# Designed miniproteins, single chains, continued (3), part 15

Each design is a single chain, and the fold is of that chain. pLDDT is the mean over its residues in the fold that is shown.

## One batch from the design tools (miniprotein)

Design m8490
Fold by ESMFold2-Fast:
Structure m8490 (fold): chain A 131 residues (1-131)
Amino acid sequence: DKDRELIRERAERLKEKFKDDPLVVEAVEYEEKGSLYALDGDYDKAVQYFEKSIGLLREALKQNPDDLDIATLLTRTLMRLTQLYLDNGDIEKAQKYADEAMEIAKEHPDNLRVQSNAAAAQMAVQRALDA
């Protein structure tokens, strides 16, 4: 369907963009799988694959700490995992990943996409705490 096609098209575009970075390519493949499982309502598999993606993106960013595209992808994936944990009532795990996105944002103050991703994750957690 259209949602599955958009997920695959995004993953193909990102794999081409990062084709010379094998850690990021593998992370994109795991994010694609996580997104497809989330679409199918398979929470446990979605979480598993997003966490695998985040682990690889952490390593990629550690090797290239000034790479704004990797920082953007990592904070976006952290934001998505934060929302997934909130959707399942796990506020403590959601806060942990939102806090990680904020720490990355502190290192990239002029990157509007990183700032936006981190803010979205923190706002989602704050709304859940206020409910």
Scores: mean pLDDT 89

Design m8491
Fold by ESMFold2-Fast:
Structure m8491 (fold): chain A 82 residues (1-82)
Amino acid sequence: MSPHLKKQLDRLRALVEAGAPVEEIKRAGENLILTAMFEGAPLEKINELDKLFEKVVEAHEAGDRETALKYVDEIEKVLDEF
C-alpha cells in the first residue's frame, strides 16, 4: 500500500472509531477509492473495495463499531495486494 492510501485508510479508521457522522465516513471512503483508482488499482480490486466500504457504512449506521472496524481491516488487506 502507498503512503497516500495508508493516510486515507488511517483517516477512515479514525472516523469510524470516533463515531463520526455517516457523511464524513462516506467522504473518507470515496477519497480512498479515488486514490486507489489514480494509483492504478485494477477494476476487480476497486469493486471489492466498494463492497467492503458499503459494509463499513452499514455496520456504522447500525452502531456496530466492532464490525465496521473489521471491514476497515479487510479494506487494508485488499490495499496491500497492489
Scores: mean pLDDT 87

Design m8492
Fold by ESMFold2-Fast:
Structure m8492 (fold): chain A 66 residues (1-66)
Amino acid sequence: SVDEGLAAYNTSLAVLDAEVERARRLARRTPGPGERLYQAQRALRDRALENVAGLLEEMARALALA
C-alpha cells in the first residue's frame, strides 16, 4: 500500500541520517579517512533522496492514470 511504502521510505531516511551522523563522529577521530567517509555518506544520502523523489513522482502519475 501507499502508506506502507511511505513508512518504509521514512525508515530508510532515518537509517541514512544515522549513518551520516556516525560518519560525522568518525571524522572527528580520524580527520583524513573519517572526513572522506563522511563526505561519501552525505553524497549517498543526497542521491538516494533524489532517486526516491523521482520514483514517487512516476508512481503518482501512474496511479492517476489507473
Scores: mean pLDDT 73

Design m8493
Fold by ESMFold2-Fast:
Structure m8493 (fold): chain A 98 residues (1-98)
Amino acid sequence: SAKDYYEKGLEHFKNGDIEGAIYYLEKSLKLDPNNEEAKRRLEVLKELAKDPRLYYEVVSKLNEDPELSEYFAELAKLTNPEPIDEKKLKEAIEILSS
């Protein structure tokens, strides 16, 4: 169902698989094209796919498991040690946590 694909997309996102997250959210939207939250989340994930450092920082901040949060924070720094755009980080967190 659209809901099952949506939930799989969010699981892939939380596990650091952005390609899987995009794939399942697109499948969800194909079945339920009026899901505005899924559309907004998909657009944010497509932008994050272009910036893996920012993506891992977002996953770290949204992860409720402290061990996974720390893992993704370290992975982000290993991916690119350059400073992130803090405004883009906050905007992504706001949309993906809604």
Scores: mean pLDDT 84

Design m8494
Fold by ESMFold2-Fast:
Structure m8494 (fold): chain A 70 residues (1-70)
Amino acid sequence: MPAKEIVLPKPLEELTVHEVVEALVKAGHEELAREAAKLADLDLSKKITKEQAEEIRKKAEEAGVKILEK
């Protein structure tokens, strides 16, 4: 069963796309992970931009998952 909350070690803007995708997959949200990767043109080595972070947060809310950023 997919997790309702995902805890990230840093704000989304301080994480790479790869780190965010890995956290989402580990939490059982593979579709959301795929969407996050697409927002960065599938370049997993890039850091999440502020605009991409906003879109990921919106998509997570739509998927019923709360992202907790430290």
Scores: mean pLDDT 78

Design m8495
Fold by ESMFold2-Fast:
Structure m8495 (fold): chain A 78 residues (1-78)
Amino acid sequence: APLPPELLARLEALAREREAPMRERIEEMRARGEPEERIREEHERLVREFLEEVRRLMEELGADNEELRAAIERVLAG
């Protein structure tokens, strides 16, 4: 079944809110000349923290959807 429009909108908004700060953080690290492995580790940490927030939100709102997880990962990567 498709997700309720309100739940989908809220999750998409959360993904967009987290994507911009993450991108800025990674760009700042590159501008400072931090090693690529350090940048990768920080990006992976931020992604894991975000996905844990999404998981908690989905549990709280009664949703479980692998397609949504994939969509959020795409937004976060883009």
Scores: mean pLDDT 71

Design m8496
Fold by ESMFold2-Fast:
Structure m8496 (fold): chain A 67 residues (1-67)
Amino acid sequence: KAEEAFEEGKRAYEEGNLVEASEKYSEAIKLYIEQGKTDDPLYKEAVENEIRVGVEILKRAVEEVMK
């Protein structure tokens, strides 16, 4: 389940759907925490990807409201 959400996040990111990617990575992170799998390498990767996607979303949002 957690790994499935992570893979869906990766696909969304590759397709350029940053919002969906962020939602799926957040879901994966939550599921890894709930399952006690915070030592899983995929958990670390999901967190790093969520940060990356979040920064990119914020940059686009700032640009959008700057006019």
Scores: mean pLDDT 79

Design m8497
Fold by ESMFold2-Fast:
Structure m8497 (fold): chain A 100 residues (1-100)
Amino acid sequence: MAEEAIEEGLRKAAELLGTEVEELRAGADAREEILERAKKAGVEPSVIAEALAAPQEGLLKAGYLEGKMTEEEYEAAMEQLKKQKEEVEELLRKEKEAEE
């Protein structure tokens, strides 16, 4: 169940970015290349931001399901992730507008 939550997050990110889960697992350099590829393909900033948040959502859900965090800690972490997602979306929109 916890492993499934992590896998679900990675699959969602891969689908949204038009890549494979294995590429996302390759590390930070691979993620930067995937992100640039998605931008070139015209993937919307909101979709990219959602894809970047999805693996972290899976990890947080896994921790909660394993009893490693309380419901309050999980809710707080999810709210923080939502805020980070909104900030990433705004930065991506500004970058796109500057290039247009």
Scores: mean pLDDT 78

Design m8498
Fold by ESMFold2-Fast:
Structure m8498 (fold): chain A 82 residues (1-82)
Amino acid sequence: DIEKLREEIEEAYERARKLLEELKPYMSEESYESALKKLEEWYENGMKALAEGNLEEAKRYLEGIKAAVIALEEALEAIKEE
């Protein structure tokens, strides 16, 4: 379902963006900018794949963004426990 996949990509991207903003004070500007650019690139490519009807490619980018969410959540948890 294209609509459900679009919703999942948008939700994962928004979640990753919020987590990255929370991590920003604990990162170098270079690391933050690099991570933001990569996340935006994956989101844009995922949405483009959806527009083209390439569900396999869109799903691959969604998996990447979801993996980034997990990594960012783990990083925030580690920082907050110090």
Scores: mean pLDDT 85

Design m8499
Fold by ESMFold2-Fast:
Structure m8499 (fold): chain A 90 residues (1-90)
Amino acid sequence: MKVRIVLDGASIAELSVEELKYLLDLLLDKLLADKVTHVVLGIANAEALSPEQKAVIEAFVKQLEAAGIEVTVIEAPTVDEAWEKAEEAL
């Protein structure tokens, strides 16, 4: 199964690093339970993210790849453009 996920850096910037880790761990567990084979990860407003938040997202991508999930990462200036670009990559 292929899935599209969009992360909004502007919304994520309001989260603590610990909250972001918790939410991404829950997402990882769900993707594994759903037997997902490919994730297209769109990131909007990446410039709003702290270096620590970026490192957490990079660790999440590596965890997906270690679990045998193919990951495609796409950056876009807006959430709508991230959704459109991620759809094209499916």
Scores: mean pLDDT 85

Design m8500
Fold by ESMFold2-Fast:
Structure m8500 (fold): chain A 85 residues (1-85)
Amino acid sequence: MLNPNSLSDDQKKDTVLTTAEKLRELGLLSQDEVDDIKDMIDKGEPVSTVLQKFVDYVQKSLGLPVRKLSQNSALQLALELLSGM
């Protein structure tokens, strides 16, 4: 199992983007939402900001209450979604 704490910030951002693109293919995220995440990464936004935006989009898509997750919890969600595909 990949340890989230061992990932670089760039690897964390890549994990989020890859997961978001797969969720778009499943119809859970829109292309605009994925493009927004990619734009944030390309602009060098902090990993915490990218993770928060990703979690907000996923929670909105699933009809869950929008809640601020810790960085580790947000990254764990991305890794679990990626591994489930």
Scores: mean pLDDT 73

Design m8501
Fold by ESMFold2-Fast:
Structure m8501 (fold): chain A 75 residues (1-75)
Amino acid sequence: SSSKVFKITDEAGRSYTGTLSDIISIGPVKLGITLKGNDYLTLLQAMQSLKNVGEKKTLTISGKKITIELVGEKK
């Protein structure tokens, strides 16, 4: 099955690209973000809401502004 590929970017321009599971597991660590409370669900729902390549969402996670973009699909 095809898997969606996302890019997470912080305000400093640091980014990490991966599948939904990659973004959830190692994306925050790569950007120095700590997920607390409902942050995990907020991030998951944002990624699941992106349907088309090029769609973006901006979120505030633990006081940091991040942008999530759907950048492609992996088979």
Scores: mean pLDDT 80

Design m8502
Fold by ESMFold2-Fast:
Structure m8502 (fold): chain A 83 residues (1-83)
Amino acid sequence: SKYVEEIKKLAKEHLPPELAEEVNKELEILENSTDIRTIIGATLRILGLLEEARRQGLPQEIVDKIRELLNKALKEKLKKLDE
């Protein structure tokens, strides 16, 4: 997904390396899983990682941008599973 690739780029540029690696791991689960519960779980964990990054000083604008892209990636993934 182009949205996942943009999230990976933003995470690499703006997040601490440890949090960026965890986000990338969860994005891989989101892209490769066919189980809706697993996909939702990965999405929720990414949101938790973004909140931690925000607490560590990540600007709200970057958090909001990644959340928008994550929502688009999730919708695209769920549509492919339904159809």
Scores: mean pLDDT 88

Design m8503
Fold by ESMFold2-Fast:
Structure m8503 (fold): chain A 63 residues (1-63)
Amino acid sequence: VDEELAALRKKLEEENGKLFEATRKALAAAESDAQRRAIMAATSDELVKLMHKYNEEVAKVKA
């Protein structure tokens, strides 16, 4: 169980790392506060999706 949970955590960390890297690059390229707000909103939505998927996979391992 611990090994499967560790693998899921690593996968989540890798996906989060990619998302944050893309977000940092997008924010650096943004020319207005409105663009920055839109980028942050999109990032928040994607983080919620990643966490939902992670929690679902964790529940399957624990079941």
Scores: mean pLDDT 81

Design m8504
Fold by ESMFold2-Fast:
Structure m8504 (fold): chain A 79 residues (1-79)
Amino acid sequence: SRRAQLEADLAALRATLADIDANRDAAVARAQARLVALYRAAGLPIPDAATLRERAEVVVHATRGLLEAAISFLESLLE
């Protein structure tokens, strides 16, 4: 059912958020790798390591916020 799919999606989002919180340094490293790939794909100069790390930390913070908002929204749909 659609309800079962939403419950599965909610569980997956909760697991993703928990992984980020348990392994923040790994999440930042993954975000850095993705940023490097995006700069390369866009034909833009790759920033220095310190700038990439700062931007990756901002991306991880924003991702956590989006995951928390998505979890809250799905919980409201399952009422």
Scores: mean pLDDT 87

Design m8505
Fold by ESMFold2-Fast:
Structure m8505 (fold): chain A 115 residues (1-115)
Amino acid sequence: SEAAKLLNRFFTALIFLKASRGNLEGTVPLTKALLELKKENNGKVPIDEFLEKLKEYVKKHSKDPNIEEILEESMKLAGITEEELIAALKEYDTNGDGYIDIDALEKALDEDNRL
């Protein structure tokens, strides 16, 4: 899945940048971030709000004063724009209502990791 590949690339860049700065405290795996977003949002998140909710979850757990800069640098290092990610996430709008089905996205990430 394109969305799964982009999200994995984003989180790989995030972990790399945190490690390069000697600060892995509060690092959250993508799979755990998605599980908590699913729990807090009853399994559905608006496509246009998904990236911001994901970033807020990372910020909440990181507690790093530079986390906003690190998140921005992670997107650049991954070679990803917000527009590209939003376009890919439309694949998980299973009902055509503008919401991402997080269960479907989690399944795609699990399948991608098994390949």
Scores: mean pLDDT 77

Design m8506
Fold by ESMFold2-Fast:
Structure m8506 (fold): chain A 86 residues (1-86)
Amino acid sequence: SLLEEAQDLALEGSELGARGLHAIRTQKDLRKGAEDLRRAAEKFREAARLYEQAGASQEQVDNMRRTAEKMDRLGAEAEAEARARE
């Protein structure tokens, strides 16, 4: 179902986001962390689209989109930090 697909994408996004946050916290593999955070953002945006198609609440859709935006910001910060340290 669209709802199950959206939930699976949100879970994948959460796992990628956790890896990216771990890279930021440990200050290791920041380029990989930035990539994981960008991929997380893509997963949350796709989840938002599927939630919307499944008739989920606007609040749920907006929460997925805000989470994607947060992942993009963190990814950009991780990439900038990686660049500054090379």
Scores: mean pLDDT 89

Design m8507
Fold by ESMFold2-Fast:
Parts: structure tokens; sequence; C-alpha cells
Structure m8507 (fold): chain A 98 residues (1-98)
């Protein structure tokens, strides 16, 4: 949660509010209801969600052909030291669209 605390301080809000908003944005993109900003992606990754939840977000972005959001997600996942499985999954999604 340390990286989520840093993001919350940057946004001038609480850790809890930052986590709730980030999870909500992730659910909305999985359901096709929204697009993600770079800040939304950073927030989602900072919550350290399950590999399965991140893969569902990657699948939703791939279906939308949102290469820019996938590239941002890849950078944030590497920065936040996500699992190799998740990093490889987003790399494959980007490769399919390029």
Amino acid sequence: MKKLEELAKKKGTSVESTAIIAIGKGLDVIQGKTSLSDEDIEGIVATKPSDEFIKEIIDALEKKKDIESLKTLYKELKKYKASESVIEYVEKAIEKLE
C-alpha cells in the first residue's frame, strides 16, 4: 500500500478514496462503460490488484483496441513490479494490436 499512499498524497485525497476510485474505474472499463486516463491506470496498478483482475482490464482494453492505455498500463506494471505473468500478458496484447 506504500505506493498507493504516495499516489493519494499526490492527488490530495485519502488512501481509501484512491483505492475505491481505482477499483471502480477498473470495473467500469471491464464492463466497457469508460475509458482510462493515465492517472486512472496508475491508480489501478497502485492498488496491487490480483493478476486475474489486471488481465480482465487488459482483455477489455485489447477488445477496444486502446493501444495507448495498454502501453501506459505496461509501463506502470513494470514500475510497480507486477508479476512476470501479467507483464507478458499485456506485452502480448500490445503485439496483437501493432
Scores: mean pLDDT 73

Design m8508
Fold by ESMFold2-Fast:
Structure m8508 (fold): chain A 120 residues (1-120)
Amino acid sequence: DADIAAVLAALAALEAAGVTALEEQVRAMARALGLDEETIEALVEVAKIREKGYPSYEEFLDALTEEQLRAEKLWIERGLRLLIEAAYRRGEFTEEQVEKNLEIIKERLELIDKKLAELK
């Protein structure tokens, strides 16, 4: 609950300030989740890589370093789950949309774990 409250407060502050820059949004959300500065900077680089566009999530993961894969895993496990819960609480997602997005989280975590295992 504290984590979701912090994320909601950070998102509201960014919206009120008119902040649209991806780097600033990623840093603010990751700090609200209590992630360390090394992980935050890795997540900013992951976000820039994601913006290039990839045909599949697996091909996107192929573009990441081991450190970036670990940062993406932490973001999926903590950040994305809390954003989905926040969207539900704000009335932006239905229960069916929450369930579908939680299934996507599970699939993405399995793909990241497979990729990390391939890298040893």
Scores: mean pLDDT 74

Design m8509
Fold by ESMFold2-Fast:
Structure m8509 (fold): chain A 71 residues (1-71)
Amino acid sequence: SRDQIIARLNQLKDDFVAEIGPVDPQAAAAFKAQADQTIQRIQQETDILHQQFLLLAVSGEAYVLRQQIKR
């Protein structure tokens, strides 16, 4: 459901901020802002496939940013 997708995205956001915040606070803040914006979009979206696509897009960005910041 949409609520489950939003819950998953909030968890991804919180985990990213907790993990990356101490190392790169600017990257953590930027990701948080993007995730919050995507949650806002999902709240207005009626198509479950598009909601899932938006979750995957944010998840993919989190993965790429972790790889770039990682030692």
Scores: mean pLDDT 82

Design m8510
Fold by ESMFold2-Fast:
Formats: C-alpha cells, sequence, structure tokens
Structure m8510 (fold): chain A 86 residues (1-86)
C-alpha cells in the first residue's frame, strides 16, 4: 500500500539519520513509520521497524537520553510482537 511504501521510506531515512548521528531526525522518521504501519499486515516491515528502533534506542542510551531509549525499546518490542503474530 501507499502507507507501507511511505513507512519503508521513513525507515530508510531513519537508518541514514542514525548513520549520520542525527538522532532527532531518526526519532521523527521512526515515529512517522509507526503511525503509517498501524493497520499493516506485513511482518517484514515490522521486523525492519524493530531493528531500526533498537539501533535508535542504543544511540539514545549512549547519549544519556535514557527515557527516550526506553520508549524506543518498547516500540521495538511491540513491532517484533506484531510481526510474530502475523
Amino acid sequence: SAAEEAALAHIDAAEAALAAGDLDAALAHLSEAVELLVDSTDPALFRRLAEALRRLAAALEAEGRTEEAARARGQADLAEARAAAL
């Protein structure tokens, strides 16, 4: 769907932002991807989302942004659970 294509583009952009050290951009892109995938039934997209969120969480924790890191880990766990349930 258009929403799934847009979500994939946001995940790709978040991965590029993470590589550049731009955690705020990565957060914004992954937040949008989460919203776009609410009604998705593609487990591969949820696994990619979970991987990107775990990378974001590790980077946030390294910068002392512990509450944001915990939220990103929680979102990754939810995405992984969604993929397993599909």
Scores: mean pLDDT 89

Design m8511
Fold by ESMFold2-Fast:
Structure m8511 (fold): chain A 69 residues (1-69)
Amino acid sequence: ASAEQMEALAARLAALPAVASVEVEGNTVTVTLRGDPAPAEDAVLAFATEHDVRVAARLEGDTLTVTLS
C-alpha cells in the first residue's frame, strides 16, 4: 500500500467515535479502541474493497492491527 493510502485509512479510522488513537508504521495501522470494534472492522473492509488492496486485520483486546499490501 502507498503512504497516501495508509494516511487515508488512518484518517477514516480516527474519525470513528469508538477509536481512541491511531498509529501508522509502514504498511501497518494500529488502532486503540474505546468501544465496539465493529465500525472500525467494517471501515477497514470497505477501504480494502474501495482501493483494491489486500488487508490483514487482527483484534487483540482493545487493539486492532491492520496490515495493508
Scores: mean pLDDT 83

Design m8512
Fold by ESMFold2-Fast:
Structure m8512 (fold): chain A 68 residues (1-68)
Amino acid sequence: MLEEIEKKIRELAPDNPTADRHIEELRETERLLKEGRSAEELKASKSMITALIGMAMEVDEEIARRLA
């Protein structure tokens, strides 16, 4: 879920300006996903979406390690 990914990015890097950029990218991605006629735009953004998901997964693993 994009909302959950956004939250985790903020939690891991609260004072990192890069986190704000990733949050904006996630919001734009969510908008594209909700638009039924934006298949071409989704395809164009696929690499970026995949990279953001990958980063969020790495963040989740790091959080789990620190909390364990």
Scores: mean pLDDT 64

Design m8513
Fold by ESMFold2-Fast:
Structure m8513 (fold): chain A 69 residues (1-69)
Amino acid sequence: SPLDKALADPNATVRDVAKAAGVPEEHLPAILDRVRAATGREIKPDDKVSNLSDEARAALRAALRELTA
């Protein structure tokens, strides 16, 4: 899927994977809040997904799936 390809890109940011998942830019704050609530860690739109913990990546994927399903 486009989301899985974006998550595998070592240079992709949180913003890049959200765009690949079809999430509008205005929904990014809601995605970030969901990840923070799930993991206790704040992530930023310009953070590289490859630098996130496995827990943060799983939470990001779940949040993106909720808004695109």
Scores: mean pLDDT 80

Design m8514
Fold by ESMFold2-Fast:
Structure m8514 (fold): chain A 95 residues (1-95)
Amino acid sequence: SEKEEGERVLEAARKSLQEGKDAYQRALALYDAGRIDEATTLLRQVIEGIKRFLPLIDQAMEKYPSVKEELEKIKEEAEKLKKEAEAKLEELEKQ
């Protein structure tokens, strides 16, 4: 059903967002350890991952009205994470 398919898409979206958050925290830890090249590489991967993720969430919100509100919250958190990762990458590139 649409509802069951929507719930599976929502679960996959939550997992992808959490993986992005975990990768961002790992990038911060690499930076604190002085591993700047690895930190910048991982930040770029997080940013590019979110850029690919956001259009898919927009499509899912249109296709699965039953989970739209929960997907909107995931989108907001993903957009926030992207902005934080972009700001951190800019900070590191100025050093």
Scores: mean pLDDT 90

Design m8515
Fold by ESMFold2-Fast:
Structure m8515 (fold): chain A 87 residues (1-87)
Amino acid sequence: MLEEIARELLELVLELIKNTEDPSLVPLITAAALQVIGVLFDLETGVASEEELRERLREALELVREAAEKAKNEEIVKRVEELLERL
């Protein structure tokens, strides 16, 4: 479940990068991407608890939602909210 959510979130981050014309959002999107990559790494290595990974994914989802809202990308906002409900 968490790996599936993390992979879907990474896809949304890449989609947001591709479709975002505002360079001021790059730091926020980059922060979200790094958080997701870190979660995926920790899931693979087994070094973090499920509760810790769930919280870090929630933080990453909230960062992507904020970036998508600022980018006015309603589709990504909706998809992030759907992923948050699955946590």
Scores: mean pLDDT 80

Design m8516
Fold by ESMFold2-Fast:
Structure m8516 (fold): chain A 81 residues (1-81)
Amino acid sequence: MKVYVSITVKGKSNTVEDAKELEEKIRSVPGVLSATATLMDDGSIVVGVLAEDEEAAKKAIEAAKEWAKSRGWEVSSTVLQ
């Protein structure tokens, strides 16, 4: 079953370029059908992801966590049905 995930990367120093980099990284994950990153006013990045299945959704979250860890940032995710 297809899975919707919202991924939030918290941070005050994120730029529009950082948001695009994260978007492209998540889009490169096999089984991700679409991903759109938005830079929030507080500097957080929110990525809406449509994944082919739960495995692809987990890989997208892992990719976001790996990217955020390199910056020392925190990640939260919510699975939407």
Scores: mean pLDDT 79

Design m8517
Fold by ESMFold2-Fast:
Structure m8517 (fold): chain A 87 residues (1-87)
Amino acid sequence: SMLDEIEKLLLSVLLRTEHLVGRSLPELAELVQQAIEALEAGDTEKALEIVERMRELVLEATRDAPEAEREALLALFDRAIALIKEY
């Protein structure tokens, strides 16, 4: 389903960001869970606000990461946002 694809994208962002920074990011994990819960509740506006907060946190956490890795993460966000808007 479209929800399953969005969930997979958000989880991919979490796992790739944690791998890049070499540690768990519990705040990011909490935001992923909150975004999924908002989507399951039909609150796409809230989900988009949470995903934008995730993007802000990821950009800060990965500021010193290689540009190619940051671009890959941003592409995952862009795809997730596009799917949420069509959901």
Scores: mean pLDDT 89

Design m8518
Fold by ESMFold2-Fast:
Structure m8518 (fold): chain A 100 residues (1-100)
Amino acid sequence: KAEKAAKAGEEGGESARLSGESGGERGSHVGAAAAGTSASGAGAQAGIEGGKEAFEKAGEGASKGGKEAVRGAKEKGKEGAKKGGEKAGEYAAKGGKEGG
């Protein structure tokens, strides 16, 4: 039963955290791809070659799209992660005590 409580907390906390991280990562990736696929590609190549101007322009486009998506996802994910983390910690503490 202690394992079930710990597992439930883990799943809840992980789900909330991953939701935020997934949204953030996806927002960054999709924002770059959707808002500026060529800008994103140019940025990557410029970065490798040391093209700062191209990287700045590509980064600006990707940053705008990705930042907006990440901001929304992060706000929800952060709140969920905080609640999930607290609950996961509580379940872990209970699991440790009852496991003895």
Scores: mean pLDDT 46

Design m8519
Fold by ESMFold2-Fast:
Structure m8519 (fold): chain A 69 residues (1-69)
Amino acid sequence: SRLEELVRLAREDPAAADRKIDELAKYFNLTPEEKERIRAAVREGAENGDVRRATLRVSDIIYEAFKKK
């Protein structure tokens, strides 16, 4: 649900979405590469409207990041 709101926010206010992605990256201690992968997935979902796919991609990136750390 929170990730779905993030994807919708990216369509309405990309700058606000970028700030939320920065907060998420700090909270999960993500690398710059992982953060950019999340940004790309969120932006893709905002452009094509496939919010569910974007949410699953973001969740997968965070999950894989945790497995490596």
Scores: mean pLDDT 82

Design m8520
Fold by ESMFold2-Fast:
Structure m8520 (fold): chain A 64 residues (1-64)
Amino acid sequence: SIEEFNEALKPYLKDIEEKSKTEEGITLVGDSIRELAKVYGREDIANIEDDEEALKKALELTKG
């Protein structure tokens, strides 16, 4: 569910913010976000090919 995905992502928000300051970090975080999205049935995020766009979408959902 949406709530389960958001709750699973919350513990990683600080790590995401720190790693997203570099392109290498954005790539790693993007891959992790897509895999988590697959687990929780969030195909709208899992199917995002662009790492920066996947990261942006995940952060938007967790911040409300």
Scores: mean pLDDT 75

Design m8521
Fold by ESMFold2-Fast:
Structure m8521 (fold): chain A 87 residues (1-87)
Amino acid sequence: KVEELVEEAERLVEKALEAKAAGNLEEAVEHYRKAAELLREVHELTGDRGALGGALEAEILAAELAGDEEKAKELKEEMEKLSEEIK
């Protein structure tokens, strides 16, 4: 089940990249947000910090595409803190 969640999240990131390349920013945001949701679920089930990092990255990309600069900055700060903890 957990592996299926990771695979679905990866598929959603791929779809988000395709939507972004096509200029469909709303669709890209939806795919990134769904991917982040699944990766946060993986982290909750497994404690995998890499999954949390992936979720934060997807949330940052969604916030940037949505024009939410404040949200993107907050998420980038969380990502930096996570990166320091993994050293």
Scores: mean pLDDT 82

Design m8522
Fold by ESMFold2-Fast:
Structure m8522 (fold): chain A 68 residues (1-68)
Amino acid sequence: GPERAGIGGGVGAAAGGASAEAAQTAGKMNSLAPDTETSARNAYLGTLLGGGSEEAARAAYEAAKRAG
């Protein structure tokens, strides 16, 4: 459907909270991963599933890859 402005403002307000929760979700999914490669993908997906932004998911993916 057609998109409209206003969502970005909500993202700014929720970004801090959502990022924190998304990081927790990514951490839990990461603990289920057998390998660092799978862990990185789980961090990305976990961040999105936890309500994080795509930027947060991308950062979590990079952090997980680096942690390996």
Scores: mean pLDDT 62

Design m8523
Fold by ESMFold2-Fast:
Structure m8523 (fold): chain A 65 residues (1-65)
Amino acid sequence: SAAARREEEELTRRLRELAEQALKSTPEEAVELEKQALMLLAERGPDKEKLMAQVEKMVEMARKA
């Protein structure tokens, strides 16, 4: 539905903001930002396992950059 799509877009936007902060942070700080992202997914995301995998990939890419 349109409402579910909007909620997913908002969640994706928040996750993107956290990922951008992680890119500007130290690897240790990026781990803390990852935990915050996972907590947001646990509270709001029905497909948290899939979204958690995406967040993990973003954090790993940030560490390699």
Scores: mean pLDDT 69

